Designed miniproteins, single chains, continued (2). Designs and how they scored, part 14

Each design is a single chain, and the fold is of that chain. pLDDT is the mean over its residues in the fold that is shown.

## One batch from the design tools (miniprotein)

Design m4455
Fold by ESMFold2-Fast:
Structure m4455 (fold): chain A 86 residues (1-86)
Amino acid sequence: LTPEQEKEIDDALLRIILGVGKATGISDRVREVVERLYEEGLPVKDMPGALAYAAVRTGDAPLTPLEAKLIAKLDDESREAVDRAL
C-alpha cells in the first residue's frame, strides 16, 4: 500500500473504533481526547487500548477482563499520553 492509502485505512479504523465507543456509551469528551491523541501521533493499533483506558479512568466504562486485556497492550508512554490529555 502507498503511504496515502495506509493513512486512509488508519483514519477509517479510528472512525470505526470511536463509533464502537459511542455505541457502548463512552462520552463525547473521552472520544474527543482519544481522537486528538491519534492526531498527535498515537498509532491506530493503540487506539482500542487508549479508548478503553480513558473510559475506565473517567468512569465511562468498568474495568472488566476485556478492558484489562485492551489496556495491557498499551505501553507506559501511551498510558501517560492519555493521562496528560485527560
Scores: mean pLDDT 79

Design m4456
Fold by ESMFold2-Fast:
Structure m4456 (fold): chain A 70 residues (1-70)
Amino acid sequence: MKIDHTGWSREAIILEASVSLLEMAYEVFNMPKEKILARLQEIKKEAETLDPRERAVILELIEQVQKKID
């Protein structure tokens, strides 16, 4: 997905990068899916502090990774 990061906060960029790193860890490294899902839930909670527009994008990325793992 191509995302326009114009006007994004540093916190939103860090959370997006964290979701991308978890997806890569699942695809490239033999990480237990249960640990990845737990980390995604932590990121989801942190995203509640973001601007609604940023939060919506982060939640969509989390949903996509969850569907890929399950």
Scores: mean pLDDT 78

Design m4457
Fold by ESMFold2-Fast:
Structure m4457 (fold): chain A 76 residues (1-76)
Amino acid sequence: SKSEDAQLDFGLALEGSTDFTTPLARELHAAIEAGDVERALALMDQLYENYLPEYVTEEQYEAWRARAVERIAALS
């Protein structure tokens, strides 16, 4: 389902897996690993738009976004 695909795309990009559902999830992972906060957040917003709000809750998206920022900060 799209809800499951969203969980996989965001989760795998944040956890460092290479088994992504979409090219956007691969680009997000690359941006996070490169420490590019601006690009990572833009790609997260773009990936969220690919999943209608009915498939991804605002709470889930906020948690994933915060995790991406935290991970990049830890690399700095």
Scores: mean pLDDT 71

Design m4458
Fold by ESMFold2-Fast:
Structure m4458 (fold): chain A 82 residues (1-82)
Amino acid sequence: SMMEENERVIEELAQELVERGLALAERYAAENGLDLDRARVEAQMRGLAELFKQWMRENLEETVEKNRELGRQKIEDLLAGK
């Protein structure tokens, strides 16, 4: 169903947000000679991912494809601190 496909897309994008956020934090720490508490950063990113999933469910577009595009744009904005 479209609802099941949308939920799959939301879960995939939420996981992408966590992975990309962790990678950015790891890169920033390495470039600045900082120790990274990876577990703490992962927990914070998972919290952000839950808020992202709620936002996606409240802003769903007409098609699965549009929802994937909407989610990717939202991830870019979140990772850019917008």
Scores: mean pLDDT 88

Design m4459
Fold by ESMFold2-Fast:
Structure m4459 (fold): chain A 89 residues (1-89)
Amino acid sequence: MEKKKIEEKLLLFAKTSVEAARELGAPEELLAELEAGLAEIEKRIEAGDESLPEEFLASSTPEIRAMNLEEFKKKLEEQRAALRAQAAA
């Protein structure tokens, strides 16, 4: 079940990135790119793309790989909160 866990983390990351960008008032061009990236990840998951886990492993740290979905979600929410705080300051 490692593939599904990696796919869930990738979807969560992509969705969180789109939501954070919208809340922070990112330019429409950046939002379109992030939304296209999310759609591509969803499409690749539906197609059963075996390269997604490989790409995740290449781009992630051992700590991120060891995290369960709840831990990963908390880390993303912490980063999002930090970006909001920085934008407000």
Scores: mean pLDDT 72

Design m4460
Fold by ESMFold2-Fast:
Structure m4460 (fold): chain A 95 residues (1-95)
Amino acid sequence: APPALKPIEVEFLERMRAIAEEHKLDTSNPRDYVEMLRILAESYGAFPVVEERLKRGESLEEIIERELEKAREGDMRALAVALAAAALLGEKLLA
């Protein structure tokens, strides 16, 4: 049998689905997907954390890497910070 999804992966997918349905966003559209990441991250108040870390000299890529490592241990708040940084990076790349 394929390995079961971890609880944090299930919660992420359920929240992303709910956001897509509520906001009429298309998960296959890169701009819509970035907006979904932004909405999820804002629900945790993650953007001020990313802004402070950027002011301290961290890159968006470094923030994503470090917070995803914590998120793998089940930290939804760390996942939200990683998603905030990913949304900002995606917005910059799609500008």
Scores: mean pLDDT 84

Design m4461
Fold by ESMFold2-Fast:
Structure m4461 (fold): chain A 83 residues (1-83)
Amino acid sequence: MDAEIDLGVADIMRAVGNLALEKGDPEGAVALYEKAVEILERSLGRDHPDVADAYRDLSRAYRALGDTEKAQEWERKAQEARA
């Protein structure tokens, strides 16, 4: 169904976001991870391990941008979603 297709799209967004970080494009990584988070939250809810992983991806990207406050906020959300 549509939710399964969305999950596949989210996986691709996360993979491309990881590539963007490796290439030194943390702004592009943030945009891709934000889209993945929106899809995963809509499909799985906020308390799912895959959503927690996407939150951690966003935290990593914001840290690469030098936005320590946002990086800490997303890391906290990732810990809450896995707890």
Scores: mean pLDDT 81

Design m4462
Fold by ESMFold2-Fast:
Structure m4462 (fold): chain A 75 residues (1-75)
Amino acid sequence: MREAARERARRLVEEGKELIKKAKEGKASLEELKRFRRALEREAREARELGLEEEARELEEVVREIEEVIKEKEK
């Protein structure tokens, strides 16, 4: 499980960065951003429980970036 969880975390970080890019271009909905942020928060928690500290921090960083985009999009 740890290798699969690590790979999944890395993939979600990449997907999150792509979603942020898409959102800044007006190609992602506020609902999509909020839904993905919730998924990343759950994954970060699981990563921490598995001792994947670095992956958890990367996921948490992407969550913060999505939160900023959500605040900007609400205007």
Scores: mean pLDDT 81

Design m4463
Fold by ESMFold2-Fast:
Structure m4463 (fold): chain A 100 residues (1-100)
Amino acid sequence: SSEKEALVKQLEDLVESIDSSIDTIRKTRDRTLMQTTLSQFSLELEHLAKQAEKVDPEVSERLRELAEELRESQSKSIDEAIETLEEVRERLKEILEELK
């Protein structure tokens, strides 16, 4: 469906953004950048979860769980935040394969 196609494209764009951000955070080790990045991706995942409700309620719930993991990681170490971003990226790739 067009709703599913739009969701897939947005999730693919998000995966690419996460990959780029992991590399930047890993290189710079900037805590403020890390916290801002996690906050932005958490909000994006919440928006995508709402869109996903019409496509797949299970995907919607999974996206909300990933958003919460990113939010919780804002108070953690840079290394733990990178591990969370890598896990979120892999979970998003899993969701994409299920949707395609």
Scores: mean pLDDT 89

Design m4464
Fold by ESMFold2-Fast:
Structure m4464 (fold): chain A 61 residues (1-61)
Amino acid sequence: SDEEEKERLDRELVGAALRYYRRTGDEAAYQALLAEIERIGKIEDVEEMRRAAEALLARVE
């Protein structure tokens, strides 16, 4: 379902942000990533959310 896919994307983004933080130690960047993830999670359309998630992952991985 779209809801299950959105939950999966959110977990993937949070995991990527945590890995970024563990690698860099940048608390400010980590907090900014969490705020961006919260905004992405509010996107109604699952495909739009997916595109936003892919853009964030490309930036931090």
Scores: mean pLDDT 87

Design m4465
Fold by ESMFold2-Fast:
Structure m4465 (fold): chain A 83 residues (1-83)
Amino acid sequence: SSRSKEEIENLIKEAEEEAKKGDPAGKFYLALLKRDKLELEGKLSEEERNILLAEALEAIAEFKEGGVREALLKKAEELRKKA
């Protein structure tokens, strides 16, 4: 990512406010930004990668129906179990 730590921290604050409103797009973006911040800081563990990817997939699933939603939620559960 070409984003600075300060830019990522500001975007996290904005995404946190949208996520608090229950917006799945805000939840998805928040998970991605948290990953980017941890990666930039050299602190992104395998556990954190799995948890944040699971959170992103769960957020995307809120926009999907049927088998696509079920597949996303199943993958998220598998990732949480690996963490």
Scores: mean pLDDT 83

Design m4466
Fold by ESMFold2-Fast:
Structure m4466 (fold): chain A 81 residues (1-81)
Amino acid sequence: SLDEEAERIREEVERLREEAERVITDPKKLAQITEMAEVILSLVEAALRSEDEEEARRLLEAAKQGLRHLRKMVEEEKKAA
C-alpha cells in the first residue's frame, strides 16, 4: 500500500540522517544531507495527505528518487571519512 511505502521511506530517511550525524563531521555536508532528508519527508507527508491517488503515487516516486540520492550522499561521505 502507499501508506506502507511511505513508512518505509520515512524509516530509511531517519536511519540515514542519524547515521550521517554520527559519522560526518563536515557541517556543510551535514546541512546538505539534512536538507535532502527534509525534502524527502515533505514529499512523503504530501503524498499521505493527498486525496488524489495518482498525485500521491507521483509524490512517493519523487520521494524514492530523493531517497536514492540521499543514500548515495551518505555512502560517499562515509567513504571519505
Scores: mean pLDDT 85

Design m4467
Fold by ESMFold2-Fast:
Structure m4467 (fold): chain A 66 residues (1-66)
Amino acid sequence: EEAERRIRERAERSYQVGLAKIPQAIADYEAAHGTTVDGASWQAAAEKALRNTVEGRVEEELRRLR
């Protein structure tokens, strides 16, 4: 139980850190490429990808505990 709790807490912390970085990552991409993107669509896609990545990592770590 303690290991599962720590895995979930670490994953949630990683997710929150990742969420906070998305707007800056979009701005960095626009600056690097001298272009503008649909920020709302990119934000939504990045959030979905991040959530899937974090949940996949949690499931993999929990699978090892089972």
Scores: mean pLDDT 79

Design m4468
Fold by ESMFold2-Fast:
Structure m4468 (fold): chain A 82 residues (1-82)
Amino acid sequence: MLEKLKKFLKELGIKSNPEDIEKAVLAAMVRAAMEGLEHVFTLPENLKEFIKALDTGEIPEDPDLKRVVELVPKSLREKVKN
């Protein structure tokens, strides 16, 4: 996971700490599984859009992605934003 996230962060030009992004992704994955939204994280494009949303604070247009971003604890979202 961490190596994959490091590659995505470099590709997207995001300077956030990869370990903090990994914590946010893992927290969201657990919550998404409980909501039946696990499929969101199986697609690489969705994971990239999720990371962008965390970095910018922008709300995704896709309703499933929006819901998954909202499942990240506020403290983690604030830590990884910009």
Scores: mean pLDDT 77

Design m4469
Fold by ESMFold2-Fast:
Structure m4469 (fold): chain A 82 residues (1-82)
Amino acid sequence: SNIEEGEKHRELSIEAARKGDYETAFRHAKLSADHYEKAGDNKKAAEALREVADEIESLSDSLEAQMTASGLRALSSTTLEK
């Protein structure tokens, strides 16, 4: 189901973030949100993007981490407005 796929990609995104692989984390976070949106749950999609952004910022203050988290927060805000 779209919800199950959303949850799977959210888990993979957080795992990648914890490994410092922010490119993979961003990709999976976006896929997670896309699946939740297909399920009609824009709030859950926005929450998943923000959760990953929070995790990345908790792990690193590098430029790559900050840019990735900022991108995810921007997507979260746009998703919530739908």
Scores: mean pLDDT 87

Design m4470
Fold by ESMFold2-Fast:
Structure m4470 (fold): chain A 58 residues (1-58)
Amino acid sequence: GKADARRSVEAAERALEAGDAAAALTGAHYGKQIAEEVGDEESARRAEELEREARARL
């Protein structure tokens, strides 16, 4: 649900802050997939931004 999408995005943000770009990319990808499935456009956009940031750090 939307709560799962938000938790995945938050976990990805924390991973990126900790310097774990690989974990951030995985979490952001998963969060985006859930967000798109449940129609949470805000979480989907944030997850997409996190994927881009994580890829830039790999």
Scores: mean pLDDT 81

Design m4471
Fold by ESMFold2-Fast:
Structure m4471 (fold): chain A 79 residues (1-79)
Amino acid sequence: ATEAIARAAMAAANVLLKNGVDIDTVSRATQAVAEVLRANIDAPDEELLRRIKEALTPFVSPEVAEQAARAAVDAYRAA
């Protein structure tokens, strides 16, 4: 679980950095992603995507939030 959450946060961070988001904002955004995943460990992928996207909207555009949320969920589910 801890390793999966770390992978998800890193995947989200990479998407944010690629979209020109500054390092301080990336740090706060990745904390929000990790918090959502910890609070919703047993949630289905659709719910995780929605909740992570909602958590990211204060930091980035809806388009970037969607990309980061998908990357995070994909990394979280990686074996």
Scores: mean pLDDT 84

Design m4472
Fold by ESMFold2-Fast:
Structure m4472 (fold): chain A 74 residues (1-74)
Amino acid sequence: MEEARKAVEEARKALEKGDYGKAISYAQRAIDLLTEEQREKAIEKANELFKKYGGTPEAQARGAVEGVEAALEE
């Protein structure tokens, strides 16, 4: 769990710097470190946000990062 939180922090920093590829990479690493239940929630939320924000690289990165953050907050 702590390593997943660290990966999310790195993903958030990359997103803030506009490095969407790096943000997505770190978010994926965090997802791999989640429990099955948290992973399902993260993916569901990421897909929801990606659809809402559109198909841009920024939307994908934002959705992935926020989805993982929401799963870890539970």
Scores: mean pLDDT 77

Design m4473
Fold by ESMFold2-Fast:
Structure m4473 (fold): chain A 107 residues (1-107)
Amino acid sequence: VDYLFKEARKLAEKGEKDKAINLLSFAARIVLTEAERAVKEGNVEEAVQLGRFALDIAEEMAKLGAKDFAIKVLERVLEIFQRAADLGNPEARELVEEAKKKLEEVK
């Protein structure tokens, strides 16, 4: 998935914004699906790492003007971090607050 994120950045740099947004959307879908599976299986640390990557994807989407897509990604990230925090991960509690703040900043 790192490849998709890097390619999206290259496309954005070249002014191919729509292609960049499409790659970011695809990368977000993969990352969020894996993170949700990880938290369901009790792999909380993996879910947190994947959720952090999804935050980076949402930030790039917002920079490209894809605010509605960024909001949807951030909402799913927030749910993943809330579930991880409920499973006792202290880092996830801090990330819940970070995701909430980013949601308010993008809206």
Scores: mean pLDDT 84

Design m4474
Fold by ESMFold2-Fast:
Structure m4474 (fold): chain A 90 residues (1-90)
Amino acid sequence: AREEAERLLERLRELIEKIKKTEDPEEVSRLVREMLEIVDRIVELVPDDAEVLEEALELLMEALSKVENKEDILRLIGEILRIIGRLLDL
């Protein structure tokens, strides 16, 4: 579980670097959605690993800061809150 979560964290780091190089707002939103799916998987694998979860959420929030479309931002925040809600109920 932890080894898989660590590989997923590395994938999140790769995606944030790709987001930083991307000029297309639609592509940025797509990449942030991909990161969100990965964070959801990390939460499933290691719900009690605060260090891994904190890093994953920090990377996701950094990526969200690059999204320009307000409707996409609100939708993504809603999905993040759902993930956090599941984590708190565990």
Scores: mean pLDDT 80

Design m4475
Fold by ESMFold2-Fast:
Structure m4475 (fold): chain A 69 residues (1-69)
Amino acid sequence: SVEELARQAGAALDAGDLETALKYVEEISKIDPNAAKAIVHVIAERAGLPPIPADMTVEEAIEYIRSRL
């Protein structure tokens, strides 16, 4: 479920495992892109990256963050 995937993404974020959090966001994006977008913005913030542009897709945002980890 999206709820279980979001819980796992949150646990990875709390552990500082941004790459694992991104993997869960990728799975969430296949079911609920809006939920995935909310979580990917939090991951960018935790990574110390500039705010993700509002017009960027979840897929583009994931690659943006991965390229900077």
Scores: mean pLDDT 83

Design m4476
Fold by ESMFold2-Fast:
Structure m4476 (fold): chain A 59 residues (1-59)
Amino acid sequence: GDVEDARNDLKGAEQAKALGSRATARAALHGAEENIATAKTEEARQLAKEAKDLAESAL
């Protein structure tokens, strides 16, 4: 579901930060931006925004 997709994007952003990979961080950022655009619930949108912020911090 939307919330689970957003949580997966957040985990991807956490992995990007842990790996120090700019390519992984950019992929996580793109996924988070897509999820923000398609989110149908505030919970999913908030999680996607957290993933975006975390991915940007990993760049």
Scores: mean pLDDT 77

Design m4477
Fold by ESMFold2-Fast:
Structure m4477 (fold): chain A 75 residues (1-75)
Amino acid sequence: SLEELERRNLELWEELVKLLSQLSPEQQQQIMEQLTRRVRELARAAGGDRERLLRGVNRLLEEFVEQAKKILEEQ
């Protein structure tokens, strides 16, 4: 459901923010710039379909959560 997608989105954002807070400001900026660019690409591809956009953003957030975890493991 859309409600489940929105709940998952919030959980993923909370997790990403927690991980980003443990990275350097430079690493945070690099990740956020990449995320912002890819969200814009998803928004264009979704063509106003909110569910499609939200599903895409959730998958993207999962990817960046894993990326941030890997960076922290390498420090």
Scores: mean pLDDT 86

Design m4478
Fold by ESMFold2-Fast:
Structure m4478 (fold): chain A 84 residues (1-84)
Amino acid sequence: SKESIEKAIKEALEMYREMKRRRHQGPEELRKIALRTSNKMSEILSDLPSRERNLIISLLMRIVVEGVRKDLSEEEVRKRLEKL
């Protein structure tokens, strides 16, 4: 549903914030944050068909990871997430 997608977007933005706060702890810690968030998104989006769910999670995860790697602002990351 639209509500599920909005909740997944909020989880993606929280992942971005947490990764930015903890990036000094190294790539293994960031990987754990990503895994935890993808699992939460799978639960939130469980009402969607598997193909659509996996596509949305993949897109949200890519936006966040790229935002962290390129040091994009939170506002820019939010705008990109909201375009889904």
Scores: mean pLDDT 86

Design m4479
Fold by ESMFold2-Fast:
Structure m4479 (fold): chain A 100 residues (1-100)
Amino acid sequence: TEPPTEEEVLSRMKEIGENINKISEEYLNGADEEEIKEKLKEEVKKLVELMKEAFPHLKEKLDKEESEFLKEMEKSTAAQSIKLAADFFVKLYNEYLELA
């Protein structure tokens, strides 16, 4: 498979960031805590997969970072999980900018 272009990666990252913001808004509007956590896990998995497509040589590192994130989410509230997802997004976005 050919790696995604920089334009495609940035566009998909923007969509994931917007989705995390929407999930946070849904939580503030009274959405179910378990649904919020499930949606956040989905967006983080999309972000990690995108990074693996852009940097296949970082697969092992990215798998470890995802595993650590999911472990932390397991013991977190929905509100804490929103912060964890936002922090993880910023971390991977910065990693992308440093490597691109």
Scores: mean pLDDT 87

Design m4480
Fold by ESMFold2-Fast:
Structure m4480 (fold): chain A 62 residues (1-62)
Amino acid sequence: VAENYRKFVEELEKKLENGEITPEEAGRIMREVLDKINEAIRKYGPKNDLDKLKAELEKIYS
């Protein structure tokens, strides 16, 4: 699960570097991803991989 989110983040960062999206748009998308990760943690309980990924994304897009 976390691996799929990491690949998505890498693709998003590539689009940001190429100017295909704005920093504000990237931040909005990342907040949506964080919300989905939080919802998964609520439903399935905390998992080390999701908790670590959430912390990493929060540091980047906080």
Scores: mean pLDDT 70

Design m4481
Fold by ESMFold2-Fast:
Structure m4481 (fold): chain A 56 residues (1-56)
Amino acid sequence: MIDDLLKLADSDGDGKIGEEDLKKLISLGPMADLNRDGKIGEEDIKKLKEAIEKKN
């Protein structure tokens, strides 16, 4: 599960989740606006990944 989480959030192959990943999604659009905290959690990255694959 944790390994899958990394895949979900690591769409660019960074292997690390953080504000930088969130900023990339925000640049894509408001779709990445999940938790306006400046930090991503396991649930947030999952939603982001799901939204990305839905768009593409």
Scores: mean pLDDT 51

Design m4482
Fold by ESMFold2-Fast:
Structure m4482 (fold): chain A 101 residues (1-101)
Amino acid sequence: AEEARELVQRMEELLKKIESAKTFDEIRKYAREFLAVAGEIALLALEKYPDNPEVQRLVLEVARLMTELQEAIDNNAPKDTIIEIAKRVLEVVRKLVELLE
């Protein structure tokens, strides 16, 4: 639980960096780091509860939103769109981490 909470804090810091970024290259850099941390949390959840259907459902939801965020970055979506998707990723990740407590 503590390790997953530290990763959530890192995602929150990366989201603030995306919000403060002035160039698309900075947005892309921080969004990629944000996606990597989200993936690490999903793997930790599956490692702790591999057969839990609720964990599996939330991991699939995180994966779906991660794909949406990656597509937004690849398509040079507006900054506000990238931030909105990143906030949705963080919301589902927080729900996932609550199950790890």
Scores: mean pLDDT 88

Design m4483
Fold by ESMFold2-Fast:
Structure m4483 (fold): chain A 75 residues (1-75)
Amino acid sequence: SLEEWLQGSKDPLARTGLRQSILAVRYTREGRFLEAEIHLGMARISLGVAKVVGDEKAARLISRAIDVAEAAMRG
């Protein structure tokens, strides 16, 4: 789960992207779609930062978390 990925990561950038992805999923479950989109946007910003600074491990983890959140938001 996204929560298990968050607990397993000590990288601050990966943790930020994971927390934002978790919030996007939670707001979607609550029917709060605007807040879900805002937090998905913040997760994408964290992904962009990871790519710019060359943190490949954080980038891969955040990218996978975004995919999970986007699937939840569409289903």
Scores: mean pLDDT 90

Design m4484
Fold by ESMFold2-Fast:
Structure m4484 (fold): chain A 65 residues (1-65)
Amino acid sequence: MEITPRREENLDEMLENVIEVLKHLAEKIKEEDLPTVEEVLESVAKLTGKYEEVKKTLEEIKKKV
């Protein structure tokens, strides 16, 4: 396995793009769709390692739904 060096800036940009899309969709998301949103964010957290940021974003989305 090869590990490519990553910077927090790149991970922040990736996470920010996902957050922006999900926030935009949050206006159209119903409570029943939250499990799907959770799955997407969980995958992003695994890929980026930004678990705390993902948790915070999930809470914000849940409040909007």
Scores: mean pLDDT 66

Design m4485
Fold by ESMFold2-Fast:
Structure m4485 (fold): chain A 95 residues (1-95)
Amino acid sequence: SLINEEKFNKLPEEYQKLIEEALEELKKVFGEGKSVDLELFYEGIKEGKEKGEKYLDEFIEELKKALEAYKKDPESEEARNKLIYALGKLLGIIG
């Protein structure tokens, strides 16, 4: 699993819902064949693992902003790339 379920279930409910929403939006992006920079996703995971749980609240705020920007312009490759990077960082912490 890309997500450690025990770590994920210990997060506040609002954090869990935000991460789940971001994952569902990225599944839609892949289903539609839209481009996304997978290198940014892996770089995000690495950063999240390096920074650890001390950065959880900061990375949640970044994910929230990235998701809001994506919803305003889903056709923006930049917005998709920011979303995948921000999600990667959180998965790095909870993975």
Scores: mean pLDDT 83

Design m4486
Fold by ESMFold2-Fast:
Structure m4486 (fold): chain A 99 residues (1-99)
Amino acid sequence: SMEEEIDAREQRLRDAALENAKKRGESPLVAEYTALQALYLRLESEKDNPLAQKRAEEVRKRYDELFEKLRKEGLVSEKTYQADEAIRKTEEAQRAAEA
């Protein structure tokens, strides 16, 4: 099924990310986050596929939750945190300008 194909793709991405993390001495949780983000971008690009779009929304929630966990555990880089903060400040400025 298409769901089974998506699940198999996720598992392949997770396995590849974990092997790369081992080679770089990175945390398995960072590997998991990287795999989910890559899966999201791939599914999101399939704009004409409703199942891929639905799965992309589910994957996005999972990697957002994992990012928060990684941030609290100090496993994300300072640069990653600063980039996220810059995005939030830009969104706040845009909302203020629209008010």
Scores: mean pLDDT 70

Design m4487
Fold by ESMFold2-Fast:
Structure m4487 (fold): chain A 83 residues (1-83)
Amino acid sequence: SAKLEQLEKLKEWILKLMEEINAPEEVKKTVEELFDAAIEYLEQGNELMANVLLLAAISEVYLEAKKKGVEVDFGAKLKEIRE
């Protein structure tokens, strides 16, 4: 589905961003696990739980980026991935 493909693209971008800002491995693992759980819920048709977990993953990345002095417009990137 288009939503699943968009979530996979967002995951790939986020993991690349985490690598570029030299995020701790524990944070990278947590973010990846949250994305994987979101994908599983989306495949089950549970869009609410998928969105909750996606927001949790984005929140973790936002806090880590802020800690590293990197400002990221997640809204703009989400719009770009949507097309």
Scores: mean pLDDT 82

Design m4488
Fold by ESMFold2-Fast:
Formats: structure tokens, C-alpha cells, sequence
Structure m4488 (fold): chain A 66 residues (1-66)
């Protein structure tokens, strides 16, 4: 459990970094990233370990869009 939460925190941190960078340049992209962060957090609350892996994939997708 704790390990899954830590992994999600790292993934969310990665996405927050992208959102902060995008906010200055493209607020629409920043909003999309924030929505993805919310989705990742919700997913972890529902599935735990599976959610952590999904959050990492979402972080990768967010970085790809940047």
C-alpha cells in the first residue's frame, strides 16, 4: 500500500512539473494535465497497486504531449 502511494506521488509530481511548465506557455495543456492528475489520484483510491502503475503510464503520456 505505502509503496503504491509513493509511486503515485512521484507520478503526480512529474505531471505537476509538466503542468507548471505548460501553464506559462499553454494553459489549455496545463488544464489537461491537471485533469489527468485528478484521474490518476482517483484511480489509486479505487485500485491501489494497479492505480499506481496506471498513474505512471499517465505521467509518461503527459511528458509525451509536452
Amino acid sequence: MQEAAIRVGKAVGRMLKVADEAEKKDPELAQKVRETIDKAISLVRQTGEEGAKEAEKLADEVEKEM
Scores: mean pLDDT 75

Design m4489
Fold by ESMFold2-Fast:
Structure m4489 (fold): chain A 77 residues (1-77)
Amino acid sequence: AAAHVAAARSALRAAAEALAAGDVETARKYSDQAANHLAQVSPVAGLILRQEATRAIDAGDADRLRRMADTLRLAPS
């Protein structure tokens, strides 16, 4: 569980960096990896992460992806 949350968090940060650099395709790839990692802990949480990350990427909001990664850190392992 903790390893999947950490992997999702790292992938979201990588997605935010890619998006800030203007690489939308790489950002989508990392957001999909993050959602897949979180789905191993909770399928519903993975689905919600995918939907919210897609909205953030479509809006060009790299800061939102970073805040999502920080939120995952607050969940008890």
Scores: mean pLDDT 80

